# Designs tried in a protein design run: designed miniproteins, single chains, continued (4). Part 93

Each design is a single chain, and the fold is of that chain. pLDDT is the mean over its residues in the fold that is shown.

## One batch from the design tools (miniprotein)

Design m15216
Fold by ESMFold2-Fast:
Structure m15216 (fold): chain A 63 residues (1-63)
Amino acid sequence: SMVESAARVVALTLREKGLTSITEGELERIARAIAQGLGADFQEVLEALRRALREEGIEVVPD
């Protein structure tokens, strides 16, 4: 899906920048931007982004 593809591109980009973690607040901000851009459900985007970040070894940590 476009949501899964967008989430994967974001996760790969963050990994390429050398990031090993992002905060919950950063995750929500990115997911909101993707949802708005694609006209997609926020929770669907959030779940896809969490999965993609996990696959790329990026941890989501508290703010």
Scores: mean pLDDT 88

Design m15217
Fold by ESMFold2-Fast:
Structure m15217 (fold): chain A 100 residues (1-100)
Amino acid sequence: STFLETVRRLAEEGRLLEAAKLAYHYFLTTGDAEAAVEMFEIVVRRAEEDRASREEVEQLLRDVEGFLQHVKEHHPETPEEVLERLEELARRLRELAERL
């Protein structure tokens, strides 16, 4: 996917918030929650590996929690494993923010 490749490139360049916004835009355009979660997992892993700022991590947390809320409210067909992966991403970002 061109979107997945672009998200990966942006994350590798340290442009984590842009990568996260592109992942959410992909979801809003396609409805593909599984692919969007995979994109967010790339962004969160990069945030954990790099020296992401607390402010950047807190914004990523808001983006992930916003995505989770939107999916729960508007996409009841979303598989439970996708919801669990989003909840785990939010947990990882909360833990990361507390350490920064």
Scores: mean pLDDT 86

Design m15218
Fold by ESMFold2-Fast:
Structure m15218 (fold): chain A 64 residues (1-64)
Amino acid sequence: SSLKSTLIDALNLNKNDTISTEAFWGLLDTFPLSEEERKAIREKVGDKKTISKEEAIEIINSLK
């Protein structure tokens, strides 16, 4: 939960409504995510080059 809260806070520091999937993964790489969590995120973002900040937050929350 605290890890998810920190990730969401970091996403909220982005002033844009969208984030590139490369930037999103760069952010995620700063956190000790499990293999299962990484797989779930990859499945949700798929081949998208950009996701909305709202979508990124939803993806993080769905890891519950």
Scores: mean pLDDT 76

Design m15219
Fold by ESMFold2-Fast:
Structure m15219 (fold): chain A 90 residues (1-90)
Amino acid sequence: KEKEEKLKEFRELLERGLELLREGRWEEAYRTLVEAAEVFKDPKAREVALRLAEARLGVEVAELKGEMDSPVAQAAREEAARLEKELEKL
């Protein structure tokens, strides 16, 4: 149950951080994304969560720049999907 609660907390903070980024509140977005990754006490889970947050941030930044079709944006989407699945298995 603690794992399920931490996953929910992480996802809520991640989506909040990305929403703040879309609103141009970039300092608050960064703080919220760091807070999301810190939800996990386990170093392995925290590492995967940080990488997932970074990948999701990369996608949002690419969208804001109008570069959604760039190789970097595509790689970030694929990495985010992979890391989400990996985090669920931890």
Scores: mean pLDDT 77

Design m15220
Fold by ESMFold2-Fast:
Structure m15220 (fold): chain A 84 residues (1-84)
Amino acid sequence: DLQIVEKVNSLLDQFFINPEDLSPLKEALTLAKDSPVAEFYVLFRLSSDKELVKKILGNKIDEVIEIAKELNLDRIVKILQSLK
């Protein structure tokens, strides 16, 4: 619902402002594991500007892919792999 979307949006905004801290992104991915709405919103944000997201993730993209794999977020893994 709206509250989970707002939380995911806030966490991703925190990550994009300070990409050296992976904690907000890890929390958003954890929410996506148990909520299809959270997963779709993470997918939407990561796919909205692929070049910008690729630059922001930079050398951390492989670490984020491994986290998403551990959480069985196959669609998020595929989006992140497409950014490489």
Scores: mean pLDDT 82

Design m15221
Fold by ESMFold2-Fast:
Structure m15221 (fold): chain A 91 residues (1-91)
Amino acid sequence: VPTLEQVQAAAQANIASGAKLPELTPEQKAALERYQKLAAQDIAYLEALKAEIKAAIAEYEEKNGPLSPEEQAQVAAVLAAIEAMIAAARA
């Protein structure tokens, strides 16, 4: 089982060997790290929103019975839009 240090060393070696990329300055590395953290936060937010919508609908159905076909289609469209946003953020 590779250690985290070995995985990081292999990643660094692959970046060094596979990329005609200009040498990143410490400032550029910090900017990329911040961008990656922001993208991860956006994905986490969208996943939390999706879970909250599902929970709210489950509670509504428990109290009021199942959604109409029109309401079910609208909910499915909203959830599909959130999934598309998550997929785009991961790309």
Scores: mean pLDDT 66

Design m15222
Fold by ESMFold2-Fast:
Structure m15222 (fold): chain A 98 residues (1-98)
Amino acid sequence: SAVEQVRQRAQQALEQLRQQGLSEDTIKTFQALVDRVIADLEAGKLTLDQALQMIDLIQQMAISKQQGDYTSYTASAIRYIGLLIDAELEARRRREEE
């Protein structure tokens, strides 16, 4: 299922963050954001591709922030916000095509 694929990707991302020595606070923050993405996917607000891209961007933001790479952090955050906007517009379009 789409949810299972996203859960597997999220578990892989979480393990990679632990292997890279990220703080437990950063990992907990990542987990909370991932849980929101999974909830929105289950509610039909996100496609599988959008959810997977959001997990990847959340992981990139966590790593960049931990390393003090604010240029990469900002670039990933902008892409994440763009995906949120696109997902909302697509969800609205699907509702209007009833």
Scores: mean pLDDT 83

Design m15223
Fold by ESMFold2-Fast:
Structure m15223 (fold): chain A 99 residues (1-99)
Amino acid sequence: MKLKDEEVYEKVKKFLLLLGVSEEKAEEIAKKAVEKKFDYEDVLRLFKLAVELEVEGLSAEEIAERLLKAIEEGTLPEEVVEDPLAELARLLLERLLER
């Protein structure tokens, strides 16, 4: 589904802020996604990579750097998550239950 540039920017920024990425880095990544003309599927690929890196135990800063590089190099994973927010919510709940 085709997204407007503003929708791509807002969705990417909000998702990254939920992961604990700084506002400055979240805005930088969101701007790059808009510059690369991300559609809905590209946004889902970005979210999938971010969730996978969070599961691997990377810091928010490390996740931000890896996402920016993947956008610039065009190396986002081909597989998409249908509901990346539900998957993120599940991972956050699992972390809360471990403490």
Scores: mean pLDDT 72

Design m15224
Fold by ESMFold2-Fast:
Structure m15224 (fold): chain A 64 residues (1-64)
Amino acid sequence: GEEAAKLAAEGALAGGAGEKGARGVYDSAMSGNIDEEGGRRAKEAGEKLGGSGAAAQVAASGGN
């Protein structure tokens, strides 16, 4: 849902993705119908691994 997508985007921002990268992660998470657990995982991946790429990968997986 939307809250999970916001968490994924927040992780991307914390990882240095910038606003455009974070928006891309948000849109990907929304398309993948990510749940709150997936959103938390995406946020953690963004923060620890850095950038939007890590957050987007986790968001896509969590949305399956």
Scores: mean pLDDT 66

Design m15225
Fold by ESMFold2-Fast:
Parts: C-alpha cells; structure tokens; sequence
Structure m15225 (fold): chain A 65 residues (1-65)
C-alpha cells in the first residue's frame, strides 16, 4: 500500500466523519429555534467548509494516480 493510497483512505474517512456530523447537526436544526438554530447553522456551515477542503484534496490526490 502506497503513501498516496493511505492518504486517500484517511481523507475518505474524515469526509465520512464530517458527513455524519453534518447530518447530526441538520437533525438538531430541525427542532431548534432562535439562537440555538443559528448556532447549529453556523456549525453546519463550518463543517461543510472543512468537508469541501478535504474533497478538493482527495480529488487532487486521485488525479495524480
């Protein structure tokens, strides 16, 4: 197993973790109101930004293989 294959597996694992976290925060947002809803939305936005960065890095690594 190459270092690039290991990096891809690690990035895929982190993306799955962020997808799970985003799903959990979206479920919380469904029942939240006011300041609590704003807090969950901010968390979702931050998680999406981190996920998108990981996806971009994964695509870059896959393009080199």
Amino acid sequence: MSEEELDIEVLEAFILIYDYMIKQEKERLKTATGEEAESYQKQIDELNAKRDRLVAELERLRARM
Scores: mean pLDDT 81

Design m15226
Fold by ESMFold2-Fast:
Structure m15226 (fold): chain A 83 residues (1-83)
Amino acid sequence: MEEVEKAVRDAMRALGEAAAESPDPAYQATLGQAITDVYQAAKKSKEEAIEALKNAGRRLAGHPLADRVRATVDEAIKKLESV
């Protein structure tokens, strides 16, 4: 479904932008893994994509960049759960 795919893509874009802005290679690697996990999960099922997004949000909860991506990730989870 177009809206579900858009939500996943928007979340991945926000994670990618946060990674590009970070000078920390370890944080960039963590965000890159989160993007890969979401992408692979989305290929399998909506339910796995939701779980991957929740894991990305949990991983980001303590980071200085969490505020930048949180709204987009939360919106994507909400849209996926409501479909």
Scores: mean pLDDT 71

Design m15227
Fold by ESMFold2-Fast:
Structure m15227 (fold): chain A 92 residues (1-92)
Amino acid sequence: SMKEKLVEAMAELLREFGASEETIEKVLAETDPKKILNIFVELLSKINGVPKKDILNALLEVAGLPVVDEISDEQAWKLLEMLAKQVEEKKK
């Protein structure tokens, strides 16, 4: 499944950022794109010492998506696809 490949790429990216195995397993078991994205945003927030909202806004801007107070499932999948593409590009 395309979504399964995307979730696996997200798990790999989280491993590169030093996420715990518990966090990786949580991502691999999750089917909700907003929850997967929230796990990633929370990790980046902790690593960079900035609020989750600022991380989410930065990702939306990089992806060329409108900055919103509440993210849609479609926007969450687009952000996850963007992040997964960056992981695949590094494997070349």
Scores: mean pLDDT 76

Design m15228
Fold by ESMFold2-Fast:
Structure m15228 (fold): chain A 79 residues (1-79)
Amino acid sequence: SFVEQLKQQLEQEHNDAVREAEETPDPETQLKILEDELAKYQTLLDIGSRTLPQEIKDLLQQIIDDLQARIAELREELE
């Protein structure tokens, strides 16, 4: 289904972005990658709030929560 294809795409894109950030040797650049991804998913959730299936909105929120946690941990490591 379209929903299953979209879920797989979002999960793959999230995994790829996290991997790119983790493979980045500069912590400030790593933080920027994660913050840019967070902004992207927050925008998608906002735009899609009235049109996306609940299952997709739930996945987007999970991705946002994961990215926020990763950003918080990285910020603590930079202190």
Scores: mean pLDDT 86

Design m15229
Fold by ESMFold2-Fast:
Structure m15229 (fold): chain A 72 residues (1-72)
Amino acid sequence: SAEEAFAEGVRELKEGATHYQNGDLEKAAEEWEKAAEHFERAAQLDPDSPNGRLARRVAEGARKKAEELKKA
């Protein structure tokens, strides 16, 4: 469901943030890439909901940050 995808994205976003704070950039990038995929799924399933609109924006940010970390 959209709610399940959104919840998974939030979990992965938090996991990525923890790895980032610990200096584990590779693990941070991996988790934020997963988060972006789940938020993209949530936005696709319910694009007109507040969570769907938020998910689209968070997915864009998470994907961008993950790509930046992979280049480092």
Scores: mean pLDDT 84

Design m15230
Fold by ESMFold2-Fast:
Structure m15230 (fold): chain A 78 residues (1-78)
Amino acid sequence: IEEKSGITTQEDMEKLIKEIEERVRKVVEEAGAKLTPEELQEVIEAALKAAREALKAGLSREEALKVAEKTAAEKIAE
């Protein structure tokens, strides 16, 4: 069955993904940007990728969330 390390990593990723998705939606709403479904998906993907890289670099979950928010805002501004 699932290994202890695998379980904790997967659970943390699932929770982080959900939090990032909610925060990205808030950033989009606050910016007043009307994105197409394709554009919204690209923003979410970019934010998730940035957060994952931050975690790999040894940053905390809070810092990963901040990086995701910043990436989403920058992607919208592009």
Scores: mean pLDDT 74

Design m15231
Fold by ESMFold2-Fast:
Structure m15231 (fold): chain A 83 residues (1-83)
Amino acid sequence: ESDKKVAEAKKLLKEAQELIDKGVQYLAMGDFEKARELFKEAAELADQAIKYSREAGTDEGLGIESVARTVRDEAEAAIKAIE
């Protein structure tokens, strides 16, 4: 159970990071609407990663939670900057 939750949290975190990278690319191209959509999706995936990492109840889960919180905060800051 805990190992499965850690694996799912890692998958969600990777997907969130990839969406932030795409959002930054669209932002550089001046496509603020698409960038905002990608950052919102990244924040949602990061929130899910935080949930699964907490449910894991392991030291590895705590590490993933910390990174996922950073990714969520980056996505939210990016959304706020282009609003």
Scores: mean pLDDT 86

Design m15232
Fold by ESMFold2-Fast:
Structure m15232 (fold): chain A 117 residues (1-117)
Amino acid sequence: MKEELLSLVGEVLDAVARLINAKTPEERERSLQAIDEAIERLKKINPVIAEAVRSAVEATLLGVETGDKELIEFAVRHLVRIRNALLEGKSDEEINEVARQTKAELDRKIAEAKARL
C-alpha cells in the first residue's frame, strides 16, 4: 500500500509539472487526465491523501490561470511534503495527519488567492 501511494503521488507530481509547462490545450488535457486518474486511484487506497492532493492540484490550476507563481510553488512544496512523509516510513496515522495539515494550508492559500480576484 505505501509503495503504491508513493508511486501515485509521484505520478501526480510528474503530471503537475507537465501541466505547469503545457504549451498546448492537448498537453494540458493529457496532464489533467493523468492527474484525475491518479487521484481516483489514491482515493481507493487513502481518501485523506487523495483530498490533500486534490487541494494541491486546485492550487496549481488557480496559480497557472492567474500567473500566481507563489501559489504554484506552495502547491508543489506541499505535494513534496506528502511524498517525503511516505518515503520516511511514517505510520498511517502520522501520514494522514500530514495530509490533513497540508489540505488545510492549501485550502487557506486558495481562499486567499481567490479573494484577490
Scores: mean pLDDT 86

Design m15233
Fold by ESMFold2-Fast:
Structure m15233 (fold): chain A 95 residues (1-95)
Amino acid sequence: MAKELTIEAMKKAAEIVKTSKSLEEIREKLKELLKELYEKAKELGLSAEEIDNIVRLVLTFTDLLLGKEVDESLLDELLKEVGLSREELEKLLKE
């Protein structure tokens, strides 16, 4: 399901942010993660809209990890679309 795939990708994004030495390294590793995510989502038969929502949520989550301001309304909508709660997001931010 989209939720499990999203959680796996968010955990990998958090590890990339934690272990990378530069913003450029984060960008390169995140690009590889998003390619892997797209391939897995396509194999699961997810629609282009569902894949876009997952990718956007992973990118927004990465921005949160980097201390960037995010659109909270957009974040809440993306969480709802992929079936994640705010509490699950907060737990992932702490791990």
Scores: mean pLDDT 83

Design m15234
Fold by ESMFold2-Fast:
Structure m15234 (fold): chain A 65 residues (1-65)
Amino acid sequence: MPLSEEEKEEVLEYLERTAENLKAQGADPAAIDALLERYKEMVEAGASREEVLEAFDRDATRLVL
């Protein structure tokens, strides 16, 4: 099910906060920014909350590890 507009705002806020925390912990800012932009596009395209958050966590882990 695609996200409502309010749910999109919540997911985007979570993604942005997580991206800033990863940069603060030493992740490559350019890689994190590219990942954030990709997932913002997925949210706008109607991806589910669970799909976006799970995929973002997997990709973010790959950038840190």
Scores: mean pLDDT 77

Design m15235
Fold by ESMFold2-Fast:
Structure m15235 (fold): chain A 90 residues (1-90)
Amino acid sequence: ATMEEIDEEMAEGAVTAFRGAIEAYKRGDLKKAEVSLIAGLAFAEFVRPEDLPVLAEGYRVLSEIARLQGDEELAKHYEEKAREVEKKAA
């Protein structure tokens, strides 16, 4: 595998993790959503422009989970990250 092939695998893995996590969150599986989103964020730099909307939604889900846990500062941090990603996607 080349570095370019690894980047493609990381990009796909990140998007798959974000989509699965968002679905878990919608089902009320907060722990699965949190773990999958954090794992996907390790590869956020490899996310392709067309998938930035799903990355932004992932950050918004993390923000909501942080609020539910009482961590308002972490929630604000993830909201700011979501806004940055949304601006890049526009």
Scores: mean pLDDT 80

Design m15236
Fold by ESMFold2-Fast:
Structure m15236 (fold): chain A 63 residues (1-63)
Amino acid sequence: MEELFKKNLPKIIEDTRVAFREIVAALEKLSKDEPADEIAAWTARILANIDREYEKVKEELKK
């Protein structure tokens, strides 16, 4: 089970990023009154946090 999770981890992370971008795109259509620059900055920050946490998990799995 653990090996199957390790093998699929990159795809799980990629699918998570895609799903998050789709959610943000849907929210942008509903939130016409919010500054686009702030939404873009917020989205970039969340994606950067996902990448940072993925790198930590990947490094931990090497132990």
Scores: mean pLDDT 70

Design m15237
Fold by ESMFold2-Fast:
Structure m15237 (fold): chain A 90 residues (1-90)
Amino acid sequence: MRERVTVTHTVLVDPAEFESAEATVTFEGGAPVAAPAKVELSGNKATVTAEVEAEGAEGKAVTATVTVTKKSGEVITLTAPGRATLEAVA
C-alpha cells in the first residue's frame, strides 16, 4: 500500500532574498526521497510544504529536511520534525 505524506516546515528568511526551496523526506529504515516543495512567503518566514508518496511508510517515523537557497547563493538547511500527515493512497 502506498501512503501519501505531507510535511510542513517554517524557515526564517527575508522574502526579498528568497530564491528557491527543496525538501527531502526520510522514512524510518528508508532512503531519503526528494519531494516537490510548495513555498509561501509571509513576513520573515518561508513556509515549505512537501508531498511524497511512499510504500510501507505505515506506522514509521518521518523526518523532513528543508533546504532554502538565497539569491546570494547562501544555503540554509533545516532538519527538524515538521507537521506531517500520513494517508493511505489507493
Scores: mean pLDDT 69

Design m15238
Fold by ESMFold2-Fast:
Parts: C-alpha cells; sequence; structure tokens
Structure m15238 (fold): chain A 88 residues (1-88)
C-alpha cells in the first residue's frame, strides 16, 4: 500500500484506487513505466511477473496499448500479486 503511494508520488502521480490484488496509478503522460517498476523493485522488493508493455514505454503509450488491461503484474515480498493499471 505505502509502496505504491510513495512511488506514484515520486513520479508526480497518485494512487487512484487500491483493492485486493489491484492498484490504479494516475501518472503524468510522459512517465516511463520501467522507472516506476524499477523503483518498486529496488526500494520495496517487488518482482515483475508479467509486463504488457516495453520498459521504455510512457504512461500514455502504455494506457493506449493496454486499455482496461493491467500494464504489469507485480509480486510483493510476501508473495501477493498485484495487477497495475494506468490512469492519465
Amino acid sequence: KEAFEEVAKEFGGSVVSFEDGKVVLQLPADTVIGDILETLREKYGFEVTMLAVGLSSTAAQAKEYTGDKPVAVLRDPDGKEWEVYIKL
């Protein structure tokens, strides 16, 4: 919970919704998705288990490509999986 809030804030965004196994991040259109994922991995121990877009993709490009589907699925240090969605 705090990990998603802190990382989104670091990149000028916010957490729009947080449910069991799902998180929606509102991010500036030019935010690089790989930078968000790397920060979650390095600071909070998340593992990327699925990635629907390239690591160099912006939030706008990721949202256009995935639509209503998750851009990534992450596993936290406790083994719980999180579907990550983008809102612009």
Scores: mean pLDDT 80

Design m15239
Fold by ESMFold2-Fast:
Structure m15239 (fold): chain A 109 residues (1-109)
Amino acid sequence: SLLERLDQAIELLRKAMEEDAPPEYLTQLMLAGLGLIREALEKGLHKDPSVRERIQEMLELIREVLARTPELPEEMQELLREAIRRAENEDVDGLEEAILRLSRLLRES
């Protein structure tokens, strides 16, 4: 079910990017994807090659959104870059902190 949830999150983010969805919605989808990556890392599921491939695909999509959405607040961009770095380093606690800060910023905006 995690693999299916990752596939759905990737498809939703790709579609949102294709449809030029609002930055707030793109951020919500990126945040959901990061949450799934955190769950995969916490449970050791990233050791499965199929899960690892989806994690890499999600992280690349987040990088692409960052590259083409300069309208995102600077603090949000910095937190998204931090989340990517934490995910790549398999730093579950650091990734969770970045996700919580992103969620707070999104609600306050």
Scores: mean pLDDT 88

Design m15240
Fold by ESMFold2-Fast:
Structure m15240 (fold): chain A 68 residues (1-68)
Amino acid sequence: SEKARELGERLGDEGVALLNQGKSLDEIKAFLEKRLQEAVEKGELKTADDAHEAASIALNRIGEALGK
């Protein structure tokens, strides 16, 4: 969904910023899980599929940054 895409891109950018600050992948993963849970609880994401899509987009963006 569009909301999942927008959130995933935003969380991906935040994850890359944390990576650049020297945070571990485990810390970044915990950050993503917390933000996605908060988004579901606040009704920003309506389905588990939306949460999975946002997580996938964010992790892909972070993975691309790790390849540099």
Scores: mean pLDDT 82

Design m15241
Fold by ESMFold2-Fast:
Structure m15241 (fold): chain A 96 residues (1-96)
Amino acid sequence: MKLKVHTEVIEEAFERKDQNIKELVDEKMKEAEKKYGVKGIGIADDYVTPAQARRAVKEAYEKGYKEVVIVLGSKAGPGDARQAARAAEEAAKELN
């Protein structure tokens, strides 16, 4: 089964000290669902990891989704979220 994964990163997360990272991810996920017309998955943490992103891709594949968007937000900074996004894209290629 082929799974297509889109990724979006919350780059402003570390700059917005008054904003809950989960709320930012949830808002961006709804926008991404509208933009791509697919199911959105949000990953929000103080430190987002490649393992969390790979797990989300595997679970989407096991649930039979053909296309998803994963929105990632890390309080530690956009670098962690971008690294996790790359891991999600690699996991999707491994499953196809």
Scores: mean pLDDT 79

Design m15242
Fold by ESMFold2-Fast:
Structure m15242 (fold): chain A 109 residues (1-109)
Amino acid sequence: MLRLPPDAVAVLGVPASRSAEEAAEIVAEVLGLLAELHAAGADAEEALAALRELAERQGVALAVEVGSEEAALARVRERIGDLVARVVLRSDAEGRFVGADVSGLPRAP
């Protein structure tokens, strides 16, 4: 039920200044928020506002781009430099949330 802008790629990047444990906690909080927003049926504006608030509170960079993960990741890196972890969110042509990928952590849970 979670919505994002159509054909959107949203990247949340955790700066390399954070420890792996801190990055794992931030990633878990992001995934928990996504589950809550999905259950609530949040629209794109509400979802992006909630993600931006989390990013600001945690010192994480958020970039949203239409159709390009590489462009979104480049904007995140421009803001905070090297990353220890990232979460990539994708939507379809109708703005439906299709998935989240986590990378940069030493091991999956």
Scores: mean pLDDT 82

Design m15243
Fold by ESMFold2-Fast:
Structure m15243 (fold): chain A 76 residues (1-76)
Amino acid sequence: MDRELPPDVRRRALAAAREALAGVPGVRVTGVLLGPDGSVVLVLETDSPRTYLSDEDVERLRRGVLAAEEAVREAL
């Protein structure tokens, strides 16, 4: 099951992910969770019921995940 990060770590991970995802239209990072295997999971909000992600948007999401993961790794 997904595990909630400590508030301080979550705030830093959220800030890093949001910075990396700045400019992705219709997508907002609303949360960061720690998966059962220690992987970082981003919780995303979309402005529409069906949001299509371009290759650029996917690359930005990957960078956001890596930035959040690095922030969590350094805090743990």
Scores: mean pLDDT 70

Design m15244
Fold by ESMFold2-Fast:
Structure m15244 (fold): chain A 81 residues (1-81)
Amino acid sequence: LSPEMKEILEKLIEAIENGDEEAAEEAVERLVEYLLTLSDEERNKALREMSLYAKEHSKYPEKVLQYLKRAGLRVLERRAA
């Protein structure tokens, strides 16, 4: 993981573990902006690496994966608009 991607993901994991939906949504929006700077290949690799990190380091990996899926969908929506 890049340092920036790791920082965003760690903030998302922390927000989810604390039940802070507002902080989790902020982390998702920051992640969407970051993912929009990447190529399609780099974005797919980044999402895969983040999913693996969440499974290894999060108490609630399924919740983190749901937020990562939402971030990916928002990137596609913004690219289509």
Scores: mean pLDDT 84

Design m15245
Fold by ESMFold2-Fast:
Structure m15245 (fold): chain A 82 residues (1-82)
Amino acid sequence: MEIKTFEVTEEEKEELKKAYDYFQRIAAATDPEEIDRILQEMLKEMKHPAIKELVEKLLSLTPEQRRAVAREFALMLKYELD
């Protein structure tokens, strides 16, 4: 059964899964430098505009806030992928 309500293609699902993994890594990271490295990697690897907007939001926050917000983004993406 195909549900087009989410407007998510197979290609977009793969990018969302990658973004989910990245956000989980950020949420688990204790080192601010590691968080910045992950965000820079996302900017290079991810092409989806919505994911880039999420990364830009995280870059505007403190390292501690980035962890909390990245965790929320991971939960949102998990529900969207399920």
Scores: mean pLDDT 75

Design m15246
Fold by ESMFold2-Fast:
Structure m15246 (fold): chain A 88 residues (1-88)
Amino acid sequence: SDSERQYAIMMFRMTAAMSELDLALDRNMPADVMRQLVADAQSLVAEAQSLLQKLKNEHQMPQSDVDQMQQYIAQLQGQIQRVQDAIA
């Protein structure tokens, strides 16, 4: 279904963003690069929250998938905060 495709793509995008933030911290990337990754990740969080609300309202996804997406959003927000703290 369209909802399943949107869910899968968003979960992939969030996983990729978390990996990029982790790698940037591990490699001690320049602050300007980290600020750009943070800005991109914050935009992704906003998109994910909008999609999550849509999926909840449409009742087309299992509750376990909705819960997993909420957990991924929280994890991505945590990674964003870690990068922000590192460049402060």
Scores: mean pLDDT 90

Design m15247
Fold by ESMFold2-Fast:
Structure m15247 (fold): chain A 70 residues (1-70)
Amino acid sequence: SEIHEAVLEVVELFLKEAERTSLEEARKIGLEKAETLPEEVRKAAEEGLDLAESMLRAGVSVASVRRLAQ
């Protein structure tokens, strides 16, 4: 679905930036991308970001989070 694809793009951007910088900066970049989306899609993207961040904080690898999101 279009919503699913848009959410995956935001989560993937967050994961790439988390590997390059920090969780704080990655979250900021992900939220900035989510703000470009329609309101209903933005809410789903924000939920996806929250879930991905919580998994990384729990010690799940970026590769595993990426696999679970797909």
Scores: mean pLDDT 84

Design m15248
Fold by ESMFold2-Fast:
Structure m15248 (fold): chain A 58 residues (1-58)
Amino acid sequence: SALGALAMATMLAASGSVSGKEGAEMVRSAAKKLGIDVDAGDTRGGAITGGVEALLKY
């Protein structure tokens, strides 16, 4: 799931195992599979979009 990918990507980025950009890409790929465009500001993916923005700051 996209939320599961967000949780995993956040933990990996926080531990330094992946960059925030790499974590964000994992979440985008999962969201795209569900038809959610996080880069376009899709309201269905609001929590996912916010999570991607937070990951990009790492």
Scores: mean pLDDT 66

Design m15249
Fold by ESMFold2-Fast:
Structure m15249 (fold): chain A 98 residues (1-98)
Amino acid sequence: MEKIKQLEEEYKKVEKEAKEKLEEMREYLNQMSSKSVEMIKAAVDAVIGVGKEELDKKAEEAQRMEEEYLPKVLELAKEYKELQKKAEELKEEIKKLK
């Protein structure tokens, strides 16, 4: 009884940590997507005659954000994958004891 309960508590903790990593990764991806949309809007404005200086600025901002955020997203993705593997191992261990 106690061993199963301890494993179930550890499983819930790992699932919560995995969910938190996934949410943090989504926040970075949403910020990068928003910056890409700003760049696309600036490109449309350039085509209709507003000028090119805003497009160049938005492209530089998008590149800088990608260089900063992409490594963080990749690290979070690795951590998420390890947590998913641990959760599956705990789930199988619980199943063996029931």
Scores: mean pLDDT 82

